Designed miniproteins, single chains, continued (4). Designs and how they scored, part 13

Each design is a single chain, and the fold is of that chain. pLDDT is the mean over its residues in the fold that is shown.

## One batch from the design tools (miniprotein)

Design m12419
Fold by ESMFold2-Fast:
Structure m12419 (fold): chain A 106 residues (1-106)
Amino acid sequence: MQEEVDRLVKEAREAIEKAREALENGDYQKAIDYSEEAVKLAERALKLDPNHPEALQALIEAYTLLAEVYRKLGDEEKSQTAEEKARQYADRLRALFEAMRAAGVA
């Protein structure tokens, strides 16, 4: 299980990097496709390990990229939806770090 989680997170991060490159190059469709793939991979990792910080970080980054792409395309509703999802995962990551700190885990 842990090896599968680590692999999914690695693949999600690679997809995020490709999404950033596509966005910088103005290839908005590829940026969406890679960001959606990163979301799918990171969500799978999170289902296997609900408290995985790197999976939560990947979801935050992927949804932030989706929000930026949709904003550039003029799709305000999809941009706002992606921003809200990024915020929800950011809140969850903050809660996880607070819980770890309270438990004496740095």
Scores: mean pLDDT 87

Design m12420
Fold by ESMFold2-Fast:
Structure m12420 (fold): chain A 91 residues (1-91)
Amino acid sequence: MLEKVEKLALEIAKKLNPNASPEQLEKLAQLAISDLIAIGLGILQGEKEEDIEKALKLFEEKYKIELDEEERKEVLELAEFLGKKHLEELK
């Protein structure tokens, strides 16, 4: 799961800025991961499906990506995983 998150975030970063330095790509990938954590926390807090779908659409627009139905399902699963990890690893 974590490897899939890192791969997705890096692919988003490279697509937005293909000439970016490794440091710039890492920062952009971390921003994408932070947004996915926020979506995941929304899922875990019991947000309505429509609100979650809207958040995912805003994510697609922010990072200039277009997800098919299967990719959207995978991204939501990754977001929920990240939200759970964020809550469990907070000290």
Scores: mean pLDDT 79

Design m12421
Fold by ESMFold2-Fast:
Structure m12421 (fold): chain A 96 residues (1-96)
Amino acid sequence: SLIDRLQRIADDSLSNRDYDSAGMSYLALGGIYFRQKDYDTALQYYQRSRDLSLLSRNYGLLSTSYDNISQVYRQQGNYDLSDYYHQLSLQYRNLS
């Protein structure tokens, strides 16, 4: 499945310290669970992508992870956290 492939890519990327590829794979996994409305699992994958983008200083990936975290909180009705993470997304988008 696509999930199995993305999990393998993430695991292989992490073993090679390729945090950018691992972070992108976690964003894709988060997106799959978000579309399934499994918001708790989506949030965990988006947070892992955030952590890896901070390690790699990939501010584009970090901006995208914050935007996706914001969307999870919006779907859960937590508008304060949604707005907070949306503002972080915009801040890091400007850093490129």
Scores: mean pLDDT 92

Design m12422
Fold by ESMFold2-Fast:
Structure m12422 (fold): chain A 103 residues (1-103)
Amino acid sequence: APTVSVKGPDEVQAGGTFIAEVTVSGGPPGQYRVAALLTSSEKPGEGEVHAGGGALVDVPGTARIEGQAFGPSGTYYLTAVAAAADGRGPVAVSEPRKVKLTA
């Protein structure tokens, strides 16, 4: 099964750019669609989306995803998802990481 991990900043200024690096490994070789989302909830699919982006990556590989963060200062969660570009197989979800949004 594919595994996905995400690396990004610990802190982003509101209105600033965040960069997430999404790495996909261990799955079938080929192209994957990846996304990185900054949300108000630790749970995937919950809370408000405050930044996000997507890319294609050849597995194993790393994609750089750039987004602009908006919203009130507080604690947000950066999560990455990956799915094979042909739609086959499982969707992989990373562990969420905490990101502070500052004024």
Scores: mean pLDDT 77

Design m12423
Fold by ESMFold2-Fast:
Structure m12423 (fold): chain A 66 residues (1-66)
Amino acid sequence: DVGIQAAVDAGAAAGLSPEAITRIVSAYLENPNPSDEEIRELAEKTGVSPSTVRAILDTARAAEAA
């Protein structure tokens, strides 16, 4: 819940399309701690940089840990 909302907000703030945000959120729900290779694959699928994908996932995890 809190992590999903944080990922959506971070993605929107980064200027990501709704489709890219949905793919990143779906990946987060399947595995909140993806490997560097999984992040790279997600970046390729969404057209987003790997660093942006990492930042969104890190934001989601931080929100859930709080």
Scores: mean pLDDT 81

Design m12424
Fold by ESMFold2-Fast:
Structure m12424 (fold): chain A 75 residues (1-75)
Amino acid sequence: GKLILETDSKSLDSNIYGVSQYLNSLGIQIYSSDIDKKNKSANFRSDKGIIKAKFDGNKAIISGVKSGKKKINMQ
């Protein structure tokens, strides 16, 4: 499935952190992250397998999880 997260930040580092925290809130355990800043993407190794995120401005497009759309606050 494809999950779209909309944030209140365009910061790549903030959005990577926010995606990680959101995944944790779903009960997904993140073991490690591999960040590609040039391609604005991250691969999260988890207990559910590899979860991939791509970033475009204030949006994260996540594969490997239940499909949906969510707005999150990056406080």
Scores: mean pLDDT 80

Design m12425
Fold by ESMFold2-Fast:
Structure m12425 (fold): chain A 71 residues (1-71)
Amino acid sequence: MPTGEEALARAREAIARAEAALAAGDLKSWQTHLDEAGGHIALALSLGEVERALELARRAATLGKQGRSLM
């Protein structure tokens, strides 16, 4: 079972990949990585990493709005 720290690290990596995909205009990869980030954030929340997971959720929400503005 992954730790909360591992879940947070994977969420950060997925957000970074989504940001890179959005910058490249790849909306399909952006959506895929953003969905991956959401899953890792949910896992981190379930493992008690509430404050850090909510911070990443805010970042993911901002990235989601940016991508949707291009659709």
Scores: mean pLDDT 83

Design m12426
Fold by ESMFold2-Fast:
Structure m12426 (fold): chain A 120 residues (1-120)
Amino acid sequence: SSEQKKIVKEIEKLLIEIKDLLLETYQAILEKDYDKALEKLDEMLEKLQKLQELISQLPDEELKNKLLELVKKITELVEELRKKVEDGTLTAEEAEEILQKIDELLDEMMELLEQLKEKL
């Protein structure tokens, strides 16, 4: 439907915005600007919450559940990264590992959305 196509486009836009925030977070960590990193991670968490709300409106139960599981995993990784930044315990290796895992999960979500677009 036109409404479902609109929801999918809004989900795609949020995923692109989250990927941009991920890159900005990585840059802030490299520059040791931890206040900026926390700001970007908080914005990312807000967008992940909106993403979850939009995905919950999708009619395909199997695809919806897969996307919601991916959002949950991404949110947990973002919260882990945020805590390590806040606690001052984040190593460069941990930052790269967590950020790479988030990027890979975001790519998986984008592939699932492409499959959904073919059904609409």
Scores: mean pLDDT 89

Design m12427
Fold by ESMFold2-Fast:
Structure m12427 (fold): chain A 85 residues (1-85)
Amino acid sequence: SKEAIDRLKELIKAGVRNMAEVSKNPTEEQIEEFVKGLLETAKELGLSREDVIKALEEVIKEFRKEGNEIEAEIAEKILKKLKEL
């Protein structure tokens, strides 16, 4: 549902902002753990992998629109890792 996707987007934004506060360049291991947690959360919300990809793409666009370039880059690394799975 749109409500579940919006909830996932808010969780992605919060998680990415937290990662950016700790390090501007998260490790591959940190990105992989985030992707794993994100997929588990999406499953609980009844969302497909395609829904997760769409949510991440929208979050990246929103971060860029806000001028949050570091967060956008982290979100892109997350999206890239998700697509590798």
Scores: mean pLDDT 87

Design m12428
Fold by ESMFold2-Fast:
Structure m12428 (fold): chain A 104 residues (1-104)
Amino acid sequence: AMEAAERAMRAASEAGLTVIKSSTDENAAKGAGAGVALVGGGTGAWLAARSGGSRELAEDAIRSARSGEETGIEASGPGEKGKEAKEAARRARRAVEEAARAAE
C-alpha cells in the first residue's frame, strides 16, 4: 500500500511539472491547476494508505487525479512535450487509482 502511494506521489509530481512545461502561456493557469489536482490525488492516496484505509480519502484522491488528467490533457502543448505531458498525466491517474485501491 505505501509503496504504491509513494509511486503515485512521484508520478503525480512528474506529471504536474511536465504539463506545466508543455503548456502555452495562455494555458499556463490550466497547467498549474492540473498539476495541483494530480499532486492532490497522489497526496490523498498516500494519506489514505497512512490512515489505514480511509475510503473517503481514497475516493477524493481518485476524483482529484481524474480531474488533473482531464485538465492536464487540455492544457498540454503541441509536439513531443505535449505528448509526454498527456502520457505522464494518464500514468499519474492510474498510479493514484492503484494506490487508492491498495489503501482500502
Scores: mean pLDDT 77

Design m12429
Fold by ESMFold2-Fast:
Structure m12429 (fold): chain A 100 residues (1-100)
Amino acid sequence: KEELLKEAEEALKLAEEYAEEAERYAKQMIEAHKKGDREKAGYYTFLAEAYAGGAVASGQHAKGLVEKIGPEGDEIAKRAEEVAEEAQKIAEEAREVWAA
């Protein structure tokens, strides 16, 4: 369905944007942690987790829409799954580094 395909594309784009922000903040957290800036490290960890959560939610939404579309959405579902998994790993790794 054209409407569902557009919604899936928008959800994937949002997931990709959130994942990109999560990665950016995770890197900022690691640098702040290395420099002993605990306040900035905590702030960036919070942002990395928040954006990663957004990426997972948007990615799952895109996959759910694609299940209703069928083969026309297969590449969107694949990318959404990859983006969500990557964002989740980024947030988990950032949390582990900050907690150490």
Scores: mean pLDDT 84

Design m12430
Fold by ESMFold2-Fast:
Structure m12430 (fold): chain A 95 residues (1-95)
Amino acid sequence: SEEQRAEELIKKADELEKQGKYVAAANYYFEASKIYARLGKDDKAVEWLERAAELYKKAGYPLQAFVLYATAPDHLPLSPEAAARLKELARKYFV
């Protein structure tokens, strides 16, 4: 199922994060976030998007983290509430 695929991507991301491969891990968390958004699981989509953004920041790409939060509402099928949450997170990275 798509949900099982998202869980396997998260498991892969966790392994990569433990290896210090933060960009690769962030990419897998972001792919899982997209799957959860398509499944209408907005809380999970936001959760894994936040993890991806934090890893981009840890890897030295804070602008990538900001862009991810700022643009995700425009291309992910999220509720207005989830979209607002991501816009709030983008604002906190714009400091």
Scores: mean pLDDT 83

Design m12431
Fold by ESMFold2-Fast:
Structure m12431 (fold): chain A 63 residues (1-63)
Amino acid sequence: MIKLTPAQLEVARKILEGKSVEEIIEENKDNPDIVRAALNIRFLARYDNISEKEVAENLIKAA
């Protein structure tokens, strides 16, 4: 079972609201948990050959 962190869900919601991973990282440089979650979503998107928005949708469905 993959357990989603609150930070991953927060970042996923921001992406679905129209923010890019880059914007989220720049706005949250002082919050390492959110930066890590945003980088994780970017990593998963690149690894699975899907968009960051699709990763965000999948994370919310898995929650």
Scores: mean pLDDT 79

Design m12432
Fold by ESMFold2-Fast:
Structure m12432 (fold): chain A 77 residues (1-77)
Amino acid sequence: SMEEVITLATMTILLAGVHFLLDVARRTTDPALKQQFLADARADIDTAIELAKKHGDKKVIAEAEKYRAQIDELEKA
């Protein structure tokens, strides 16, 4: 349906935004700015997971969890 297409597009845009935030966080030398980018990425991941749960999209949940693991690694570095 059109609603399903819009929902999939929204989840895709959110995860693309997470990918971008992680890319800039890796390149950032300012610790405070890096922490802000990682926090913003976590918020977008949480939004994508809630939307994916509502629509039963296990693939998007799995992809979002992989990004969450990458954030955990970047916070330890």
Scores: mean pLDDT 87

Design m12433
Fold by ESMFold2-Fast:
Structure m12433 (fold): chain A 100 residues (1-100)
Amino acid sequence: SKLDTIVKPNEELKKILESVGLTAEEVTVAQLVYGINKYAYENNLQDESSDDPSVFDVSDSPLGKILGVDSFDGLDVDGIIEALVKSKAFEEIDLEALKK
Protein backbone atom coordinates (compact mmCIF):
# COMPACT_ATOMS: atom_id res chain seq x y z
CA SER A 1 0.00 0.00 0.00
CA LYS A 2 1.20 3.55 -0.78
CA LEU A 3 0.26 4.57 2.79
CA ASP A 4 2.42 1.75 4.24
CA THR A 5 5.55 2.90 2.32
CA ILE A 6 8.45 3.69 4.66
CA VAL A 7 10.20 7.05 4.13
CA LYS A 8 12.99 8.90 5.94
CA PRO A 9 12.03 12.55 6.66
CA ASN A 10 14.68 15.23 6.18
CA GLU A 11 15.99 17.11 9.26
CA GLU A 12 13.41 19.94 9.02
CA LEU A 13 10.40 17.59 8.61
CA LYS A 14 11.75 15.28 11.36
CA LYS A 15 11.63 18.24 13.81
CA ILE A 16 7.94 18.78 12.93
CA LEU A 17 7.18 15.07 13.46
CA GLU A 18 9.13 14.91 16.76
CA SER A 19 7.09 17.88 18.07
CA VAL A 20 3.93 15.70 17.73
CA GLY A 21 5.49 12.55 19.24
CA LEU A 22 6.77 10.80 16.09
CA THR A 23 10.43 10.25 17.05
CA ALA A 24 11.37 7.38 14.68
CA GLU A 25 13.96 8.07 11.95
CA GLU A 26 11.74 6.23 9.43
CA VAL A 27 7.94 6.57 9.26
CA THR A 28 5.17 5.25 7.03
CA VAL A 29 3.50 7.67 4.60
CA ALA A 30 0.32 7.29 6.73
CA GLN A 31 2.27 8.36 9.87
CA LEU A 32 3.81 11.26 7.91
CA VAL A 33 0.38 12.59 6.81
CA TYR A 34 -1.00 12.07 10.35
CA GLY A 35 1.93 13.94 11.91
CA ILE A 36 1.61 16.88 9.49
CA ASN A 37 -2.13 17.19 10.23
CA LYS A 38 -1.53 16.92 14.00
CA TYR A 39 1.18 19.61 13.86
CA ALA A 40 -1.08 21.99 11.90
CA TYR A 41 -4.00 21.42 14.30
CA GLU A 42 -1.94 21.75 17.52
CA ASN A 43 -0.26 24.95 16.24
CA ASN A 44 -3.66 26.53 15.40
CA LEU A 45 -2.93 26.71 11.66
CA GLN A 46 -6.59 26.14 10.64
CA ASP A 47 -7.67 28.59 7.93
CA GLU A 48 -10.22 30.72 9.83
CA SER A 49 -11.46 32.16 6.50
CA SER A 50 -12.45 28.64 5.32
CA ASP A 51 -15.73 26.90 6.23
CA ASP A 52 -13.82 23.59 5.89
CA PRO A 53 -12.08 22.62 9.18
CA SER A 54 -9.57 20.41 7.28
CA VAL A 55 -8.02 23.41 5.43
CA PHE A 56 -4.84 24.88 6.95
CA ASP A 57 -3.07 28.20 6.29
CA VAL A 58 0.66 27.45 6.61
CA SER A 59 1.99 30.55 4.78
CA ASP A 60 3.83 31.91 7.87
CA SER A 61 4.83 28.55 9.40
CA PRO A 62 7.85 26.19 9.24
CA LEU A 63 5.47 23.56 7.83
CA GLY A 64 4.56 25.81 4.87
CA LYS A 65 8.26 26.27 4.11
CA ILE A 66 8.80 22.47 4.16
CA LEU A 67 5.75 21.79 1.93
CA GLY A 68 6.44 24.77 -0.38
CA VAL A 69 2.77 25.81 -0.18
CA ASP A 70 0.73 28.55 1.55
CA SER A 71 -2.25 26.26 2.32
CA PHE A 72 -3.29 22.61 2.16
CA ASP A 73 -6.33 20.40 2.76
CA GLY A 74 -5.46 17.88 5.51
CA LEU A 75 -7.76 15.30 3.86
CA ASP A 76 -5.91 15.58 0.49
CA VAL A 77 -3.37 12.81 1.20
CA ASP A 78 -2.14 12.73 -2.43
CA GLY A 79 -1.67 16.52 -2.44
CA ILE A 80 0.36 16.38 0.79
CA ILE A 81 2.57 13.56 -0.60
CA GLU A 82 3.06 15.43 -3.91
CA ALA A 83 4.10 18.63 -2.06
CA LEU A 84 6.60 16.68 0.09
CA VAL A 85 8.10 14.91 -2.96
CA LYS A 86 8.38 18.21 -4.90
CA SER A 87 10.06 19.94 -1.91
CA LYS A 88 12.39 16.91 -1.32
CA ALA A 89 11.21 16.72 2.31
CA PHE A 90 12.12 13.00 2.62
CA GLU A 91 14.69 10.54 1.28
CA GLU A 92 13.34 7.96 -1.18
CA ILE A 93 14.32 4.65 0.43
CA ASP A 94 12.65 2.57 -2.30
CA LEU A 95 11.46 4.34 -5.46
CA GLU A 96 9.53 1.22 -6.59
CA ALA A 97 7.65 1.04 -3.25
CA LEU A 98 6.53 4.69 -3.65
CA LYS A 99 5.10 3.84 -7.13
CA LYS A 100 3.05 0.90 -5.75
Scores: mean pLDDT 77

Design m12434
Fold by ESMFold2-Fast:
Formats: C-alpha cells, structure tokens, sequence
Structure m12434 (fold): chain A 91 residues (1-91)
C-alpha cells in the first residue's frame, strides 16, 4: 500500500505530530494516482493549461477508484489515524 510505504519511509517520530500532516499531504498526492513518471512530466510541463488537464485527469481516475473500491475507506483512514495516536500516547 502507498500509505504503508509513505509511513515506513517517512516514519512518525514520537516527538512530533506535525509530520502527520506532511504524511497526509503525501498520501493525498499519491491518491491522485500520479505515477513518479507522470509527476515528473507534470513538473516539467511549462504550459499551465496542460498541467491543469493532467491534474484533472489524475483526480478523475482517483474519484472513480474511490467510488468503486474505497468509499468504506474514509472511516478506515480515520480509525487508523486514531489508532496511531493512541499507540504514541501509550509509548
């Protein structure tokens, strides 16, 4: 899972909850369905209109994925974040 990958790579240090926001932002970018190659093409594109089209296409792909496979995952995501917070409090 991209979420598990980002949390493993970035880690959540015991001392700072602020990184939780950065992790969420990176998960959000991954959730847009942009591959590393597509993201590089997006950053290299000089035409603002074409960049917006690329982003919109990625967002639409993500919406369709979430509708079909992951509408249940909003509560799942909330529960997982809450569990991580409780684990940090216990340690």
Amino acid sequence: DIREYLQTVLGLPEERIELNREVAERIRFAALGLSTEEYREYLAEEDEEKREEMLERAIERTKEYLKTKADLSEKGIENLIESLRKEKEQL
Scores: mean pLDDT 52

Design m12435
Fold by ESMFold2-Fast:
Structure m12435 (fold): chain A 94 residues (1-94)
Amino acid sequence: MREEQAEIARRLAEIAEKKGYTSLAKVFRNLAEAIERGDELAAETYAALAVMQAHLIKDEDPEFAEKVREAITAILNGDFEKAREYVEEIEKLV
């Protein structure tokens, strides 16, 4: 459901904010809003931007960056159970 996809994106935003990655957190909030309004093009755009920003922090926080990329990939593939699993793993790292 779109509500579950948006909730996963919001959880990623909260985690990014807690870790001090404010720009990444903003991108995840924009992703959640795009998903909620059914704007598929905007959602894909923000997902790509989030992957790019995760890649930029990979040297500082490689485990977080890798799990974020996997979660975004799962969301884009419609595998919400797997996306939720990655978010739970990320929450354990914070």
Scores: mean pLDDT 82

Design m12436
Fold by ESMFold2-Fast:
Structure m12436 (fold): chain A 61 residues (1-61)
Amino acid sequence: SAASINNSLAALNNALLAQGVSAATASQVVNQVAALIAALNRAPSAAEVLSITNSVLAQAA
């Protein structure tokens, strides 16, 4: 559901901020995961979320 997606994206954003990731970088991760959800029309796998997160964090380093 849209509520479950929004809750999962908010949890991802909060987890990144808690790990010391900047708000801008955390927003980039969340936006890319949201775009993937829209493109796939399904829930992303943990591996897909991890791949996006690692890619964004590597570019921000």
Scores: mean pLDDT 81

Design m12437
Fold by ESMFold2-Fast:
Structure m12437 (fold): chain A 58 residues (1-58)
Amino acid sequence: SAEEKRKKRLEKLAKLNFEMQERLKYIDATLNPEEQAKKKRELMKESLAKIDEIMKEG
């Protein structure tokens, strides 16, 4: 059903969001400002790609 697919999608997005928030925290704590900017851009691109994959697969 559409509701079942939506629930699975939301669960995957929630897990991804938690993972990305944890990774962002370590980037902010560990790297210098220039390296932080690079890593944040990489993380954002990776996050968007994973979101697209989740949305595409249902």
Scores: mean pLDDT 81

Design m12438
Fold by ESMFold2-Fast:
Structure m12438 (fold): chain A 65 residues (1-65)
Amino acid sequence: SHEEMVEQLMYDARLAIEAARTPEQLETIRSGVRETLEKLIREHGIPEEMAQEALEEVDRLIAEK
């Protein structure tokens, strides 16, 4: 499902953010998540609002680190 695709991406993103040690690594993770979400919209038709919420959650996690 669309929810499962985004959930898997968010699981991987959370682990990567926790493991990150530098601002540059966090920026790389954010860029990777954005690119994957754009691909999921184009190739799998996930709702844009779902992608936006996922990216906002990544931004929140990065800000809290």
Scores: mean pLDDT 88

Design m12439
Fold by ESMFold2-Fast:
Structure m12439 (fold): chain A 82 residues (1-82)
Amino acid sequence: MSAQEALDLLEEQAEYGAKTSEDIEVEVEREGDTLTIKVRNPAENLEETGVYTADGDNIKIKVEGTLNGEKASAEAVVPASA
């Protein structure tokens, strides 16, 4: 699949999760080649923002968040067809 098709599928799954999650707050935003997913779980002091960007045949992933006041970040590049 193309990177755009991979983002479209990820967006659909994230929006479904946002509608069905009762204990976790999920916000989904799509801007062209970029998908932003924000997750908050107040019961666990979790706040996380994932940014997924289509780049040719790859998806660039950047995740930043806090868990119990500790900051964490991760970056990855994954093939859209994997």
Scores: mean pLDDT 77

Design m12440
Fold by ESMFold2-Fast:
Structure m12440 (fold): chain A 80 residues (1-80)
Amino acid sequence: MVEEIRELIEKGKFKEAIKLAEKNGLISEFLELADEMLREEGLRVEEEGAPMPPRLQAFVEAVKEALEEQKKKYEEELKK
């Protein structure tokens, strides 16, 4: 299961990786893998002045999208 999440992250399917991790209670493992990837790519961007890699950008966008979906569900729960 953790390996499936890792493969999804490596393939840039971050939204699917987040959903799979959430469904299986592996959010901690997902965050650990994502943090490892962000640390390596982010450090390279900072040191070399390179633009943010497309995979890292996709990850940030997927996290933002997941947060927006969670917010939407919360708003629907509050709707009378």
Scores: mean pLDDT 66

Design m12441
Fold by ESMFold2-Fast:
Structure m12441 (fold): chain A 81 residues (1-81)
Amino acid sequence: SMEEEAEKLAEEVREKAKTLDEETQKLAEEGIRLARENPERQVQLLRGLLGWLDTLETASPAERATLRRVLAAEIRRVREE
């Protein structure tokens, strides 16, 4: 079901964020909350968030700081819908 897929994706997001850093983990939790608040788009938003974490994982420390700001801005923008 979509609910089971969303739960699995949220767990994958949390697990991956824990391997990166505390600030990324905070953004991941904010993104998970945003996805939960948008049930029709929940799976799609969680997949997008997981893709962002994949990008952060491969980035240098300097690039990672910039990418985190972009992700935070995207989360805020989706929340403003």
Scores: mean pLDDT 83

Design m12442
Fold by ESMFold2-Fast:
Structure m12442 (fold): chain A 89 residues (1-89)
Amino acid sequence: SMHSQEIAKLVRDTVLEYWEKLKKEYGLKSPEDGVIAHMLKKAGFSEEEIKELLKKSVEERVEILEKNGEHLLAQLVRDIAATVEAEKA
């Protein structure tokens, strides 16, 4: 499973290298959604599927990914959400 520190690094790397592009392309509100969008694109999801998924809650995103057999991506979404919540504290 992905470690919180590894997720935090992915978020920072996404902000530095890809945030402006991903924000413009997907209408993203957070760098964490940028990481998720990039990973979904690498996994073969369409731009339309990614945009629709990113409109949903974390719980709904996880359910959709699990239903599609994308168990590692579902875990990544959970781990990113947990890391963001921990960094707010």
Scores: mean pLDDT 71

Design m12443
Fold by ESMFold2-Fast:
Formats: sequence, C-alpha cells, structure tokens
Structure m12443 (fold): chain A 88 residues (1-88)
Amino acid sequence: AEPVVTTSGNVVERDAAPGETVTVTAEAARPEAPLVGIGNGELVSADGRHLLRAEAEHPAAATVTVTLTVPAEAPAGRFTAAASVVSY
C-alpha cells in the first residue's frame, strides 16, 4: 500500500527590515511518524513584490525550524513567512 503522506506547516507575520531573519517552526501532524524529506520556506513582503522561496532540509524529527532572511533589496515592513514539512 502507498504510505500516507501528511503535510503540516505554520505561518508567521512580523515587521522586518533588510538583513533581519524571520523564523517559522513547523510541527509534524503525526508525532508517531517522523518528518521525512524536505520542507519549503516562503517569505513574502506585504506588497507581494519581494518573494523568497527556499527549500528547507530537515532531519527526521517532530519539529523543524526554517530561518528566512529578508533580502537587501526588499522594503522594510510587514512580511509573511510560511513553512511546510512532510511526514508519514
């Protein structure tokens, strides 16, 4: 049978300036099944003009933290950071 794949994630909003970091912690939806593979990180400026997508590698664990750095060319202001991870 195909393994049951569960995707879990988290979203954080905060004010940040170029060079600052935003962290998002994602937890496994199934604590009995370790996180497997890679997660995805995304950082978006409030105006949607500055978008950073990154792959987040993680060990098999119940939680993973993704750190995203605001690009030097992005405006200071509100950002939305999201992270997703897979477990089965």
Scores: mean pLDDT 64

Design m12444
Fold by ESMFold2-Fast:
Order: C-alpha cells, then sequence, then structure tokens
Structure m12444 (fold): chain A 68 residues (1-68)
C-alpha cells in the first residue's frame, strides 16, 4: 500500500541520516523528508532518491527505487 511504501521510504532515509557524518547532508535529508511528507509514495521516493544520489548515498537511493 502507499502507507507501507512511505513508511519504508522514511525508514531508509532515517538510516541514511544516521549513517551520514556530514551535518549539512543530514540537514538536507531532513529538509527533503519534511518537504515530501504529504507527497504520494512514488513522488516522495523519486525526490528523496534524487537527493540521496546527489549526496553520494547511492546504496540508500537504490533501496528507495526498489520500492517505487
Amino acid sequence: SDDEKTEEIDRIVQEAIEDTKDPIDKEQLRFMLERTRDAPADQKGEALAQTLYSLGLTEYAKKIEEII
């Protein structure tokens, strides 16, 4: 379901935030997570995956792509 997909996307992004050492990257991920909070799962996933790719967090971006 859309709710299950958004929950899994949120979990992946939180794992990326915890793994990332750069405070600017953490803030960017939190900002995008908040900005996409009410978006449909596919739109949310696409935006967050793009952000993760831009930050070099390729493994996390790929996990999101597998969901959407």
Scores: mean pLDDT 86

Design m12445
Fold by ESMFold2-Fast:
Structure m12445 (fold): chain A 82 residues (1-82)
Amino acid sequence: SERLKELIDNIIETLKEAKKNGISLEDVIEYLKLVKEHLLELGDKESAELIEKVIKKAEELKKKGVPTEEAYDKLIEFLKSQ
């Protein structure tokens, strides 16, 4: 889906900026939860499902104690594989 590809590219750029600016993984997870809720309100279930996968991956990396910068790199890699 072209729309899904655009969403992936936008989230990758957001994660790159978050990494560059030292934003915590917790703050990014909260931001992604707001994006998911907004997509659900718009009826965009496919995009909301993609964001949910990113949230779950971020929470998994946090639970495993992965350093924040490495966690961002792993999330970007995950998104590129979608």
Scores: mean pLDDT 87

Design m12446
Fold by ESMFold2-Fast:
Structure m12446 (fold): chain A 111 residues (1-111)
Amino acid sequence: SALEEVKKLLEEIKKAETEEELEELCNRIIELIKKETDVDTILEIAELLLDEAEKLLKSDSPLAKRKALLLAKVALEAARLALKLATTKEQLLRAIALILRAIGIIIECER
């Protein structure tokens, strides 16, 4: 499952200490999202990434803030793909909500 693989990559992101490791792990999540065709799974991935980004923002660590920014950017890409692939009004509204949530986190990180 793409969702289970993303969960494993999130645990590695939590442990990552270098920009290079973070970029590699985030790129692996993006590749999983690009191969996913189930809109509900893409939406769940976006929600999972944003939940982790919000937890990271509670830390005063510059590294945690950087992780939150990268996760929010990946979640934005996931939510945008979900919006494009949405077949129901509920999926479309969820994708829009996640896009707005991701943008809010990105703005907070750039502050």
Scores: mean pLDDT 90

Design m12447
Fold by ESMFold2-Fast:
Structure m12447 (fold): chain A 66 residues (1-66)
Amino acid sequence: SVVERTAKLAEEYLEKGEIVPTLVAIDELMRLGALDEALRLAQKAAEKFPDNRHVRWLLARVEAAK
């Protein structure tokens, strides 16, 4: 599915430490209504990049959308 492919891409970008592509992929999951997947990945991103303002803002947006 598109959700599965997008989540896999987000995991790959996150593992590589590519912040911007990770944020873009999680935003796509939100647009697709895949809020549980978006939340899981946003939490992982916040754990890996705890001081990144854009990651923190994304996590807050995903939590508010749920």
Scores: mean pLDDT 85

Design m12448
Fold by ESMFold2-Fast:
Structure m12448 (fold): chain A 57 residues (1-57)
Amino acid sequence: MEEEMLQEMRKLADEVLETFETGSDKEGVDKYEQFVEEAKRLLEIREEAKKAAMASA
């Protein structure tokens, strides 16, 4: 899950850069916002996962 999320974030980051360079400001901002939200979500998931690991499966 995390690994796939990181892969998607990496791909999205690359697309954000390409979109800002080639596409419109709106598309660039939209993708960047998605990237930031994914990054924050990933951090929250990691914190939750660490706590869940202490409990048990």
Scores: mean pLDDT 75

Design m12449
Fold by ESMFold2-Fast:
Structure m12449 (fold): chain A 98 residues (1-98)
Amino acid sequence: MKPTPEEIAQVFLLAGGASPSIKQTIDLAKQGKYEEALKTFKDALKFIKEVAKINNIPESVLKEAIQLLGNITVKKLSKINEELAKKAEEIVKEFLEE
């Protein structure tokens, strides 16, 4: 079954809500604060998960939002440091497996 327009809108709303935290993650990484960057990214994904839970957003929509943010963040982090990008990929995988 194709995702509904409402489900697609929910993916973008969840991803948009985390945008400031993703920017902070990238800014911290550019400063060489890799541990703080990974913590900020993990906290951003936790925030999205809680927002989805409170609003009864389907797990499929939540997983799509996490994957979208994960792909964007990992790609930007890989331009700064490949090991940092790998650790961010592991965080995304952990959240997709829950």
Scores: mean pLDDT 82

Design m12450
Fold by ESMFold2-Fast:
Structure m12450 (fold): chain A 85 residues (1-85)
Amino acid sequence: SLADSFAAAAEEAVRGVKPENIVEAAKQLADSILEFAKENPELADAGIAAVRAMTEAARKISPEHADEVEALGNKAIEELRKLKE
C-alpha cells in the first residue's frame, strides 16, 4: 500500500542517522512529512504511517532519545489527524 511505502521510506531515511543526531533528523523528517501532507491531505494516513515508522526506527537507533522522538512523533501525528477533519 502507499502507507507501507511511506513507512518503509521513513525507516530507511532514519537508518543512516548517527544516534547523537537522531532527534534533529526525526524533527526534520516529521516536518517534511507534515508539510507534504498539508499539500496532499488525502495522504494524511500515509503520513501517519511514515511518522510511526520513523519513531520506531529512531527509538531503536537511540534508546536514550526515545522519549523525545516519541513526543515529536505524537505531535506530528496529532497535526496529521487534524488534516483529516
Scores: mean pLDDT 85

Design m12451
Fold by ESMFold2-Fast:
Formats: C-alpha cells, structure tokens, sequence
Structure m12451 (fold): chain A 64 residues (1-64)
C-alpha cells in the first residue's frame, strides 16, 4: 500500500501514519500491537487486518 493511502487511513482514524503501518504489518503477521505503545484505533485496525487475512485463507481452503 502506498504512503498516500496510509496517510488517508491515519487521517480517518485520527492516529499517526506510523501506527497505521505498524497495524498492517502486525495484522499480516497474525500479531497484536502493544496496547501500551499504540492507540486503541491502531490495535483495532491490526485485529481487523489479521481477521480479514484469516477469513480469506478459510475461504480459499473451502474452495479448494
């Protein structure tokens, strides 16, 4: 995802773009963000990314 898209998401959520980047990276790895270092919005975004990837994998497995 390009930097402009990450900044747009950051503006919508009201968090720094660095937190958006961290949330996507953590979500891709199936990891959770540290709640002491990141905002609740970033933590929620990471969980959404992780869930979306898990749902996509389950859908592909069901189709195979």
Amino acid sequence: MDEASLKAIADVLGIPVEEVKAAFEAGRRGEELDPEKFSPAAISLARMVRQGLADGEAARAARA
Scores: mean pLDDT 74

Design m12452
Fold by ESMFold2-Fast:
Structure m12452 (fold): chain A 95 residues (1-95)
Amino acid sequence: SSIEENLEKLKKLLEEFKKQVQEALDTLDWKSAQQKIYQLEQRFLGEFGLLSGEINKNAGTDEKLQKEATEQLRKIEKEFQETVDKADKEIEKKA
């Protein structure tokens, strides 16, 4: 389904985000890592906004689909925020 396809796209984007954040932390100085991670965050948030909008539109008025989609989207958002918070702490330790 289009909901499942868009959720899968978001999950892949989240995994790529996590990988690119870790690569920035491992390879860049703290100032360059901070700037790169900020750019990665903005890109992910833009894609999340677009794809979550399509998921909600495709769920329509079906309360069960809306609930299931909302739960998956909240999980993705939580994992994104946890990744950001951990990266911020690692940057602070290097500064």
Scores: mean pLDDT 87

